Designed miniproteins, single chains, continued (3). Designs and how they scored, part 15

Each design is a single chain, and the fold is of that chain. pLDDT is the mean over its residues in the fold that is shown.

## One batch from the design tools (miniprotein)

Design m8487
Fold by ESMFold2-Fast:
Structure m8487 (fold): chain A 107 residues (1-107)
Amino acid sequence: MNKTQLQKDLEFLKEQLKDTYQFNFDPVSDVDNYKKIGVDLVKLVKKVSNDDINNIEPGENSIHFVKELSENSKYPIEDPVQFLIDLRNGNPESVTKFVQILVEGLK
C-alpha cells in the first residue's frame, strides 16, 4: 500500500467516527461502547480496503490494511487477523490502540 493512500484512508476513518463517538475511555463504564466502536471500526476497515462488509471473517485486504497501519504507526500490531477479531469483539486494548492510530496518525 502507498503511504499517501494509507493516510487518505485514515482521514476517511477519522472523519466517519468524529461525529459518532465522543470517547469517554472509562473501560468499566464503556464496555458496551467498546463493542459498538469495535464493530464499526471493522466495518469501516472492510469498506476502505474493499473487503466484503457482510463477511464475518477478516478478509485479505483488511488484514493487509492493518499490517500497513502497524508498519507506518507508533503502535505495532503483532497479529493483524487476531487484532481484527479482537476489535469486532470490543476488546478495549485493541479498540484503544486503533483509536490512538487514528488520532495520532502515521509516523
Scores: mean pLDDT 74

Design m8488
Fold by ESMFold2-Fast:
Structure m8488 (fold): chain A 119 residues (1-119)
Amino acid sequence: SAAEARYRAAMARLEAIRKEVNYKLDLSLEISDLDLDSENLLVVALQLLDYLEIAAAIGDRKLFLEADAKLRELIEKLRASPDPELRAFAEDLEVVAAHLREALRATLERFGLPLPPEA
């Protein structure tokens, strides 16, 4: 599908950025520890995205909602940037986050748990 093609393209670009910034997931950090005024917003965004993926995979609705709220704030900050590369990065983050929201719904349905409200 066109949506799946967009998701794959966004994931490929984000994977390239992960390698460029030498990103590694740090599970010792809580979501509250992630600073949206950080000098490295790329690393913060990738960490939040990985927390969304973990939460969606295990059906952790609370972790997902906390990470998603913070990622939405970060995406709006990136969209306001004068840097066109940061704006493009924001759009790739939104594509992957939207896919992970659907993944959470699928996990919750599989386990017979209440679905989150539709955005």
Scores: mean pLDDT 84

Design m8489
Fold by ESMFold2-Fast:
Structure m8489 (fold): chain A 81 residues (1-81)
Amino acid sequence: ALSDAEVERLVASVRAFVEQLVADRDAGRLSEEAVRTMIRHMLEELAKVVSPEVLRRIAEEVVAVYPEARDIAEEIVARAE
């Protein structure tokens, strides 16, 4: 199981990753579809290695940075529970 400090570092890393994807989309380097696909793959991979509680915390952070991914986040969290 991850410690609280490891969870906070993971959440911070996910936030930075999603912020970079949004910045790349806004700069025209990534399509909206590419951003959504990358977020889906990241959350699916994280779901394999973290608890459902940690995954929910990560999904909330993704939605806070990129609200357009709410449907993806809710789908993946529901499948992990």
Scores: mean pLDDT 87

Design m8490
Fold by ESMFold2-Fast:
Structure m8490 (fold): chain A 72 residues (1-72)
Amino acid sequence: SEYGKNLGKAAAEENRKYAEIVDKLDKELGDTVRLNAKLTEDYTKNGGSTGLINNLLMGSQGARDEALENAK
């Protein structure tokens, strides 16, 4: 069926272009994901910027210990 063959060619070209974009994103974000994961962990452990301020004001020992561990 010529109709099916023509659809297949168009789909193959679209799929190749899409796969190339996905592969490029995966490669480019790979290194950034590792750094961002550590930054996200630090941000989450400290409760964002508000959590960091609260740690300073309240003198939370646990939060300070976690910050020191993250600095090692």
Scores: mean pLDDT 65

Design m8491
Fold by ESMFold2-Fast:
Structure m8491 (fold): chain A 75 residues (1-75)
Amino acid sequence: SEAEMEKLIAEGEKIQEELVEMWDKLDEEKQKEAFKIAGEKIQELQATTGSELELLQKAVEILKELLEKLKEIEK
């Protein structure tokens, strides 16, 4: 539904904002590690097939996983 897509987009935007904040806290070495992980996650998303809703759901899932990984790298 349109409401579901709007919620996913809003969730993705919030996660993206948190990702930018986390990236700014990383030193050069941690940024290199984070960039490599981001590249792997982008490849995973590119390999995904489905409807626009399914692709959006997968994109939000990947953003959540990436944020979790960045939080671990920050430690």
Scores: mean pLDDT 81

Design m8492
Fold by ESMFold2-Fast:
Structure m8492 (fold): chain A 93 residues (1-93)
Amino acid sequence: MRELLREQLRQAARNRNFKAIVRVLEELLYTEKDKEEVKETLEEVVEILREAGVSDEELQEIFEMVISREEEKLKRQINIELSRWVLEYLKSL
């Protein structure tokens, strides 16, 4: 599994397919529960992408896309919870 994931990242980097790289990173961040394991995996991903010719500026753009997508998911969850809270409050009146 790990070697196949590394090859997928190298191919995405060679093809300049940043959306594919973002999807792989989202999958890794979603499945990992231990913060230290996530950190080690991200360090390995950065090295693979650098070796495949991804620049530091492109790495920054990729990680900004990942962060933006995760923040959007969090905002949606908060809005659902707030909507439920308002409905419960209205039912108590």
Scores: mean pLDDT 68

Design m8493
Fold by ESMFold2-Fast:
Structure m8493 (fold): chain A 64 residues (1-64)
Amino acid sequence: GNVEAGERAGAAAVAAGGSPELGREASKHAQDGNGEKARELALKAGGEDPAARAAAESAYQAAN
């Protein structure tokens, strides 16, 4: 997986007002080499906020 993309997605979700705890989990999974899991957790960090989820997805796509 693309670990940098997952890490950036987590950071983008948190910057948009998402969960810092889930953003940190996304970063940890990215560091463990699992970019897909990191992306999933970054989207979860956005929760029900479509803007935070869109920010995470855009950051993931931009880093690929």
Scores: mean pLDDT 77

Design m8494
Fold by ESMFold2-Fast:
Structure m8494 (fold): chain A 117 residues (1-117)
Amino acid sequence: SLADVEALLRRMAALISDAAEEMKEAIKAKDKEKFKKIVEETIARLEELLAALPAELRPYGQRILDTFKEEAEEVLAAYEKDPDDTEGLIAKIDEGLLRVMALVQEALAAARARFAA
């Protein structure tokens, strides 16, 4: 149903939002291994939710997952270059979260257009 699809997309949004907060705490603690673990666990959970999406929405779910991976790798690369730039690293996480959440809203709009009839 549309409600089930929307629930899956909202779970993806909640996982990403929670991951962003945990990632910021790992950056503040300078705990690179904790940051990597959060990213790996979040990717695994997002992959499970993506697999549960209808075929028509899997490209949207894949773009959400790919963008989360790209944003996390960018933060890790920036951390390796300057681990003391806490404010800049947190800003990168917040900017990445905004980009990923915009894709979730696009996926929700697509779900409503396709399954609300």
Scores: mean pLDDT 89

Design m8495
Fold by ESMFold2-Fast:
Structure m8495 (fold): chain A 88 residues (1-88)
Amino acid sequence: AGSVGGGTFTSGGFGTLAATGTAPPGAGLAVLLRDAAGTQMGGGPLMPDGTAPVAVRGPAGTYTAQLVALQADGTEVVLGSGTATVVA
């Protein structure tokens, strides 16, 4: 299980989300931002300090932030989700 905090971003800018999660050996952790249609509009790797630097290039609006584990076999597992707000 995992969690990702909410955040506010400027369109075309960088922001940081706080996230925590445990990946099995060989899996990477990342935070992805998806729009209302489920399209990935941003993302970044989860750093060892529990922060995820994320770049977003989308319109102002509400996005879903997902903490995902990418396993060695290519399986993507959603560990947690939150909300990110993008402003102009």
Scores: mean pLDDT 75

Design m8496
Fold by ESMFold2-Fast:
Structure m8496 (fold): chain A 109 residues (1-109)
Amino acid sequence: ETQLTQSPASVTVPEGGSATLTFTLNTDEPLTLYWLFQAPGQPERAIGTIYADGSVSIHPEYADRLTLTKVSPNVYELHLSNLRREDTGLYTGQTEDGARGQGTQLTVV
């Protein structure tokens, strides 16, 4: 079945800096991939999507700071710039068929 691996497991960056997270699928099959964010004590929410057709949708809250890129047939990157303390939390990739990464804990200091 589809498996999603992400890295790094954790990253700490200064406010105003940037972070890049990598997401790898065990398949080259085009799939819709969702990026989910959970702030401490808050519910999980979608912040962006790359659809199977290659189109990209980014939540308006993140439009100026978040870039989602398919860098190869099975590798995707999330790049978040101009980091705010409110960006602290768990970032997780999930495919349309329910495969889910282990999560990345981002801490903004």
Scores: mean pLDDT 89

Design m8497
Fold by ESMFold2-Fast:
Structure m8497 (fold): chain A 80 residues (1-80)
Amino acid sequence: SVEEYLSKLSNEQQIAFLETLIGLLKLVLDSETYITEKIIKKESDQSKIQQIKNDLSKLKSLIDTKIKEYEEKIREIKKK
């Protein structure tokens, strides 16, 4: 698990690892949003457009939750 891996690292290394993961999650979200917007512009089927929008919203929620979890872990480590 991420937690087990982190326990073997220094506090500074743990923060760097978590900050890198947050950065990668933000890049994934930006890339998926960009791709989705281009697909929607070329799609006339409203049912498909709605499905694509729902899938992107679900991905955004999952990524936002993970970023918040990692930001909370960074705050906890900084208190040590």
Scores: mean pLDDT 87

Design m8498
Fold by ESMFold2-Fast:
Structure m8498 (fold): chain A 83 residues (1-83)
Amino acid sequence: SDLDRLRRRIDEARRELYDHIDQRLADRPELREQHRQMVDTAFRQVREILERNLREGRITLDEAFAVIDQVREGLLHLIDKAA
């Protein structure tokens, strides 16, 4: 289903961000944990919004994927800034 595809895309983005955090903040365990929590919170909120809008027909799956990509890019920037 589109919801399953959306959830998989979010899980993939979260894994990529976790790997990036672990690599960029390897020597800063407190920041690593804070950034992991930031990623989890952001994608929990994004998933709720996107699932609702997708179910209501307000967005397409491709549009939802574009939002996920934008959130991922923003979080990558914040992680890099902290490193």
Scores: mean pLDDT 89

Design m8499
Fold by ESMFold2-Fast:
Structure m8499 (fold): chain A 89 residues (1-89)
Amino acid sequence: IPLLKAADGFDRAARLAEAGKLEEAKWMVETVGSDAVDYLEYLGLTEEAKRLQEAVDKAVEKAEAGDGKGAAEAAREAARILREAAESL
């Protein structure tokens, strides 16, 4: 999956979380996150993959707690990590 498309996926998950669609946001974060982490590992970006996994885990935790704002903030952090990784290539 291209890093910038994964970042767009996380921005979409953030909007779902802000709209109160926490189950949809969680599913999108887990699906996009899994693919993006695997892709960063494939590229040898192990530290970026770890940071992305931490942001994904935080977004899931916040969504499960009913914190749509916190879930959106964590999803946007995941998008930022992916955009920075893409710029470093």
Scores: mean pLDDT 87

Design m8500
Fold by ESMFold2-Fast:
Structure m8500 (fold): chain A 61 residues (1-61)
Amino acid sequence: MPVVDLPEAGREAGVRLSMMGKVGGVNDAVNEAYLKLGAKTADEIVAAATEILKKRGALTG
């Protein structure tokens, strides 16, 4: 099912992930969390996308 407007939850999640120094692949991780895991809130999307990015080694530090 589509988000009524992806910018509401997905954009907030994307901003949070970008502030963590993650660039590139953020949109893919957000989309995977939303479409594959059914995350509806920005907090859920951030949590799932962060796990995806950790597995890819995309965390800064």
Scores: mean pLDDT 64

Design m8501
Fold by ESMFold2-Fast:
Structure m8501 (fold): chain A 74 residues (1-74)
Amino acid sequence: SKEDEILAKVERVGAALTAGNFEEAVKIIEDLLKEYPGDEEVIRIARQVLLVLRDKGAPEEVISRAEKAIEEAK
């Protein structure tokens, strides 16, 4: 289901963030936002990931990509 697919990808984002793999994390949220444009829950999740990326000191390019993907999905 859509919910199961989103959950599986959220778990992958969590693992990537824990590993410091910011490129993988941002790619997954970009893909989710493109697959489910305008989905409020996906946008909420992406915003939470963006906060974690900022808190962990992800590169400016990664942060910019996340911000752009969120803006384009709403």
Scores: mean pLDDT 87

Design m8502
Fold by ESMFold2-Fast:
Structure m8502 (fold): chain A 61 residues (1-61)
Amino acid sequence: GSLSPAQEARIAAAAPVLKLAHYALTELGLDPRTVGEIVREALAEGWSLDELRARFEEAAK
């Protein structure tokens, strides 16, 4: 089915987070489960994109 404008807006708002998750999976080599848990924590804590990126990089040590 076609996406509603509200669904498209939510996807657009999520795009930077999805891009960082893709970076963590492909460039940092993090496990999908680990990436999912970090994203969930970031949303719960209200982390910025910079804080989310720093957490991914810390997890990839």
Scores: mean pLDDT 77

Design m8503
Fold by ESMFold2-Fast:
Structure m8503 (fold): chain A 100 residues (1-100)
Amino acid sequence: TEEALEKLEEAERHAREAAEAAKAGKVEEALAHLDEAVDKLAEASKAAPPEAQSTVEAALIHAAVALSIAKRNPTPEVLAEEAEAVARMAREAKKKVEEI
């Protein structure tokens, strides 16, 4: 559980940094942070305990879709919205893992 929690915390941090970069108009930096958030969610999914597996996998799938949307329409507004959604999903997944 500790490894999954660490990776989920890293994912949330990168997603929040992506949202902040997007709000500052730094599209390339925002995309890089969002990509890192998806990567950390993938690592968390591999480390997740069985009881949290479906929740972490759902967060990963949603984050991958968010990154795909952002890459197709890389505006500060879209990047901020998608990054904020990824941060919320990572935080919820972390809470689920902490309950175990």
Scores: mean pLDDT 86

Design m8504
Fold by ESMFold2-Fast:
Structure m8504 (fold): chain A 81 residues (1-81)
Amino acid sequence: MEVTVTLENGETYTVTVEGDKVTVSPAAQGRVTATIVGNKLAVVITDPETGEQATVIVDLETGEVKTSGNPKVVSVEVRPA
């Protein structure tokens, strides 16, 4: 599964899930965290200037997406495996 998140500030991050392996591109270690909890992928993106967090939750079974926080998430593209 591949999840592409675009924020209103123009930042774009791609999260790739291959079994238990999760990778984020571009590398943003410490600013973007991606974790699988049960059947859900949680992506948290921290703005380094404001400390605000944008959160994306993806259901890995249905592809359902929920977003919250700031900067606003303007699009989420989910590509199933």
Scores: mean pLDDT 76

Design m8505
Fold by ESMFold2-Fast:
Structure m8505 (fold): chain A 97 residues (1-97)
Amino acid sequence: DDLETAKRFLKTAKSLKKSMQDLGDDAIAALEAGDVSRGQQLLSDAQTMADMALSAAKGAEDLGLKEEAEKIKKETEDIRNDTSRRSSALTAQLNAG
């Protein structure tokens, strides 16, 4: 059942998006604590979760859930961009101190 499979892809994408957000928040907390090594590892893990979330959303899109998939893709990109902006600012601050 393509619709049932598409809905499973959306659930997977939503779960991975949440994991990406949690890893991104943990990365920012590590950078704020001055742990650059841990912060960079968590950012790498968050990027992996983002790529997986986008792939799962594409699976749902290809099976006909285009609007729901596009929404998850946009939310995933928005979170990724926010985390990138915040981490870049903190890394610049740590390098200046």
Scores: mean pLDDT 88

Design m8506
Fold by ESMFold2-Fast:
Structure m8506 (fold): chain A 101 residues (1-101)
Amino acid sequence: SSEIEKLEKEALKAVEEAVEYIEKGDLKKAREYLKKTYKLLLELLELGAPSERLIELLNKIAEMLKEYDPSTALLFEKLAELVREGKIEEAKKLLIEAEKA
């Protein structure tokens, strides 16, 4: 789906921006881009994006964050596990909670 592919690219770009702001020490701006990432991932889940694509995307995001924000990387790894287990409603709840934090 072109819509799913567009949202995947936007999520990856938001994470790239978050990493850049972490490197610059602008944690407020980094958090804004991480919140954008959570929102885009929630939208992908609501659109019914294929689980295999979501797991690949979530693991890629976790790897990008691993050295910069290990706690947020673990959150994305947990999301990938929930999606793999078919626990989509729990994954949505975790994303909503992360966006509000």
Scores: mean pLDDT 90

Design m8507
Fold by ESMFold2-Fast:
Structure m8507 (fold): chain A 70 residues (1-70)
Amino acid sequence: MEEHLKENLANIDKLKEAIKDPKIKELLDKLKEALKNNDLDKVNEVMAEIFEELEKLPKEEQQKIREIVS
C-alpha cells in the first residue's frame, strides 16, 4: 500500500514537471493531498478535473504527458 502510494506520488511529480499549465499543476497538488489522506471521493473528483483540463491542452502536450505515465 505505501509502495503503491509512493509510485503514484512520484508519477504526479513527473507530470507536474512536464506540464506548464499552472491550473493543472494545482490540481495535481490537490490529487497528491487527496491520495495522502486516502480520500477516494476527492481523488475521483480531482482526477476528473485533471482529465477535463488535459483535453483542453494542445495535442503535442497531451502526447508528451501520455509518454511520461505510460
Scores: mean pLDDT 75

Design m8508
Fold by ESMFold2-Fast:
Structure m8508 (fold): chain A 72 residues (1-72)
Amino acid sequence: MSDEEIKAFVEKIKKESEERLLKAGVSKEDAKKYASSVGKAVEDLLRKGASKEDAEANAKKAVDSILANEKS
């Protein structure tokens, strides 16, 4: 996977994560911060040789954990 492919995928994951958090009622400021954190984790996984599928699954789990914490 090239650096450009990693960058494009990370931006996609950040956008999807931010939209999901916003729809769940997280503030715009917090949604951006969480999305950036999720994006960085995805980038680190991809650079370590993880698949896009594994990285996306990890991102979804991270968002689920954030939403569970916000409800508690």
Scores: mean pLDDT 81

Design m8509
Fold by ESMFold2-Fast:
Structure m8509 (fold): chain A 58 residues (1-58)
Amino acid sequence: SSVDRAAQLMSREGGLSVAEARRILTELSVEEAGRVLSRKMGISVESAKRAVEALLQL
């Protein structure tokens, strides 16, 4: 349930589909998820990694 909530929030903030956000959170490491989000959102990898870590704590 926390992953589903995180995926919905990531989808809303990142302009991703919920399915893409769920895949990023469940199939990728924090480093890999951070790189994908950095590319999609135009933010630094460090900022994206912090966002992923915060979302996973929901």
Scores: mean pLDDT 76

Design m8510
Fold by ESMFold2-Fast:
Structure m8510 (fold): chain A 55 residues (1-55)
Amino acid sequence: EEERRKFYQELRKAALDAIDEANKLKEETGISDEEAFKYIQDKVKKKAEELRKKA
């Protein structure tokens, strides 16, 4: 369905944005790869919850 496609497109965009943010945090603050991965996962989970609430 179109709505499902948009949902996953929004999640993909959020994941890519989170990866970019995590890379900047690694450069600026020196966080570990594990911390960067958790940051990305938390951002994606939050976005999924927000999208579910709006639906």
Scores: mean pLDDT 78

Design m8511
Fold by ESMFold2-Fast:
Structure m8511 (fold): chain A 59 residues (1-59)
Amino acid sequence: DKELLKESILEALKTYGKLNADELAENSGLSYSYVNEVLNELKKEGKIEEVAKNVYKLA
């Protein structure tokens, strides 16, 4: 479920502060392509921001 993945990513960001896409894929247990799709959606929704190449934090 994409919504459960979004919640999991946001919780991981709350816990760790900043994560790269590799760490997010590892924490979610899903493919990089799917994690990147969900990260782009969260960024479009204004819930996260990209602060460096492949590095994200809560907006």
Scores: mean pLDDT 80

Design m8512
Fold by ESMFold2-Fast:
Structure m8512 (fold): chain A 57 residues (1-57)
Amino acid sequence: MEEPYDFQVGRMEATVERSDAPGIVIRRDEEEQKRRRELAKKLGKPNVSSTMEVEFL
């Protein structure tokens, strides 16, 4: 293979339509949760319940 035409565009379309796929949904949820956590950390926003804990009142 010299130049594969493998673009994420094809997968993106299928991903949106297969959002409710059985079996994969379980794993996708975990990956999405991790992604969200990383994004929250990048933004500097403590959205996680663990950080939202009241410290020293």
Scores: mean pLDDT 47

Design m8513
Fold by ESMFold2-Fast:
Structure m8513 (fold): chain A 72 residues (1-72)
Amino acid sequence: SELQQRIQQAADDITPGLLELAKKWGVDEEKVREAIDKATAQSIEQGLTPEQTKNLMYEAVMKLHLEHAKAK
């Protein structure tokens, strides 16, 4: 419960910044939100720290950015 709340707070804190980066890169906002939601769920399931959660979300969004760049 406390760990879940901390993970959710980390997700909430990083999400606006990741969405702004995605908009600048032309990455689909829905895909970014889905990636963040998936990373949040995985972090809760695996009992990750808030820092590990933020890193996982950043990696997921960077992967979407690279895939978008390859598709152009």
Scores: mean pLDDT 82

Design m8514
Fold by ESMFold2-Fast:
Structure m8514 (fold): chain A 100 residues (1-100)
Amino acid sequence: APLEDTDVVRLTDKLKEALGVEEDRLTVNEAVLAAVHRLIEEKRLIVSPDGKEIIVDASDTIWEDILGVSKATLEEFLKLLRKYIDDHGTLLSEEERARF
């Protein structure tokens, strides 16, 4: 089934460690943002200077390891990320963009 931004994802201990979060459950939107922040910090995901465009420079296996999801589910996560940018205007605040 396709993921929705309000769906709740239960995190395994491996996912919590990979995302750097302490919560056992996040909304899909929160889990996606946590994963993106980690990938940006590791320089595996590049966001444009205005925060509106996503450039993926990581291999499929890194996404599977970090998110614990199949390639098909990864495509749904990327759609949710693009929707988040459309709804909120930017993936990162100006301060967060300066930090990453």
Scores: mean pLDDT 58

Design m8515
Fold by ESMFold2-Fast:
Structure m8515 (fold): chain A 80 residues (1-80)
Amino acid sequence: SEAEELAKKYEELAKKYRDMAKTFGNESKNLIKKANEYAKDPSKKEVAETLKQKHKDYIKKANELLGKRRDYINKAEGLK
């Protein structure tokens, strides 16, 4: 049925948003690791602070994408 096809499309979109969120989550881990190493050097304090901010921004983006994933899962379930 059209409802079953639409539910599958929503489930596929939910998977794409989850995969994007994982990418931002992994990059955020790399950013905070680099920020912590740079923070050991006082001459790199500004770079470390910039990387910490990017880490926070990437976590926020990952959470927003997980929110979109949840919305599409809810839409798919609403068609069953």
Scores: mean pLDDT 89

Design m8516
Fold by ESMFold2-Fast:
Structure m8516 (fold): chain A 83 residues (1-83)
Amino acid sequence: SAAEARFWARLLGHELEEMLAAAGSQEGFLTPVNGKTLRERFLEGFAQVAPHLSPELRARLEAAVRAVDFAALRELARELRGL
């Protein structure tokens, strides 16, 4: 449902915001901590939430994460939390 999709999008946006804050930068997002990068941890959570997201939103998130476009990721986190 639209309500369920919004719930998962907002949850993912909150998680992304926390991870970006912890990373502080593109380099931090790619730095392994206890064997995994924050990017890898985010992708694991994203995979679980992906079936509840629109195809457009999934594609935008995937592109930004692959590019490690930190500005786009911050904007996407803000957009997701505002749904």
Scores: mean pLDDT 84

Design m8517
Fold by ESMFold2-Fast:
Structure m8517 (fold): chain A 63 residues (1-63)
Amino acid sequence: MSIEEIAKEISKETGISFTAAYLLAKAYFEDGVTSREEILKLGHSLGISEEQAEKAYEILKKA
């Protein structure tokens, strides 16, 4: 799946903006931010709830 397709899935499943979802997917697949802790920390900096960031992480690790 492309980063854009993964970002669309995250946005649909969590309710976060496409831009925030794209930044999380890019960080995970291009910038080496692959740990749960780092994704939750990045999500927090983007104003995303812990629940939304955790759900995004579950989608990222299955892609």
Scores: mean pLDDT 85

Design m8518
Fold by ESMFold2-Fast:
Structure m8518 (fold): chain A 83 residues (1-83)
Amino acid sequence: MKLKEEAEKAFKEKNYEKAAQLYYQLYLKSKDEEEKAYALYNIGLAYLKMGNKVLAEYYYQLLLEKFPDSKYAEEAEKKLKEL
C-alpha cells in the first residue's frame, strides 16, 4: 500500500511528525491487524524521536490493549519499560 511506503519514507527522512500522521492513517485504513499494530508501534517510535514520551507511551499502551497477540506488542512492552 502506498500509504505504508510514504510513512516509511517520511520516517527515514526524519520527518517524524509527518511519519506519525501517515502511520495513523495506515492504522485507521488497514484491514490487517499486524499492519495496524505495526502502524501504532511506529507512531510511538516517531513520538520518541520527537522527544514526546507521553504520546509515545500512549500509542504503545494502545497497541498492547488492541493487539496484545501481535509481534509488535512484545516490542512495545520493551519500549514502555524504557520510558
Scores: mean pLDDT 87

Design m8519
Fold by ESMFold2-Fast:
Structure m8519 (fold): chain A 55 residues (1-55)
Amino acid sequence: SDAEIDAWIAELQRMEAARTPPEEVGRWIARQLATMSDEERAAFLARLHEAQEAA
């Protein structure tokens, strides 16, 4: 759902603000992607792309 994707994006932003090591962020992303459906994965990556372009 959109709410779950928003929660994942918010957690990434929190980790960035906390200056979490890139290796740990990468492991977290890999774990989330492994639990996502194909639709959720596509939506999450699209939201990340939009956030990156907006920055």
Scores: mean pLDDT 75

Design m8520
Fold by ESMFold2-Fast:
Structure m8520 (fold): chain A 70 residues (1-70)
Amino acid sequence: SPELERARRLAERFLELFLAKNPEATPEEIERARAEHERALAELLEHLSTLPPAEREALVAAFEAWLARQ
């Protein structure tokens, strides 16, 4: 679904911004952040897949709007 693919792309952008804000992060901290991100993304995608299309779109749009303000 377009909304799930958009959510995945937004999550990837969020991780990129997080890493960019932490250039001094150790390899261990980066690995942990990536693992936590992958888990959170999997849980988010599962949750979104259970929602009606309108509610799914609303949540993805809210995340996109929030991320744009970071």
Scores: mean pLDDT 82

Design m8521
Fold by ESMFold2-Fast:
Structure m8521 (fold): chain A 81 residues (1-81)
Amino acid sequence: SSLVEEARRLLEEARRLYEELKKTTDPEEKERLLLELEILLGLIRIILGVAKIIKEPQEEIDEIERILEEVERLLAEARSL
């Protein structure tokens, strides 16, 4: 579905932001990248909510939930940098 595809796209973007965070030495740039990662997490939560409301196949909902968990993990790791 388009919702699963969008969630996958946002996961790839989150991974890109995390890699940038690991390389960044500027505190202001780190704060900006963390905010962008938090925004992506929020968008994935909205996608999951929509998928549940419109009753997408359970396999697709499960995949979006796994993507959400992975981005939450990346954000937690990024905050520890």
Scores: mean pLDDT 89

Design m8522
Fold by ESMFold2-Fast:
Structure m8522 (fold): chain A 57 residues (1-57)
Amino acid sequence: ADAKAQEAKALAREELEKNPEHKEEIIEVIRAKADELEELGENKMAAALREVADEAE
């Protein structure tokens, strides 16, 4: 749902901002989670996480 997508997006951005030295590792985890969510049918949450990963690059 939209609320879960918004929460996932905010948490992903906070992790990237707090740990810039681990940015690549965090982005990899975000991408893996997005793929998992897409397979589960959570397309909105997957798209939100991919947007965060794309913006961080």
Scores: mean pLDDT 79

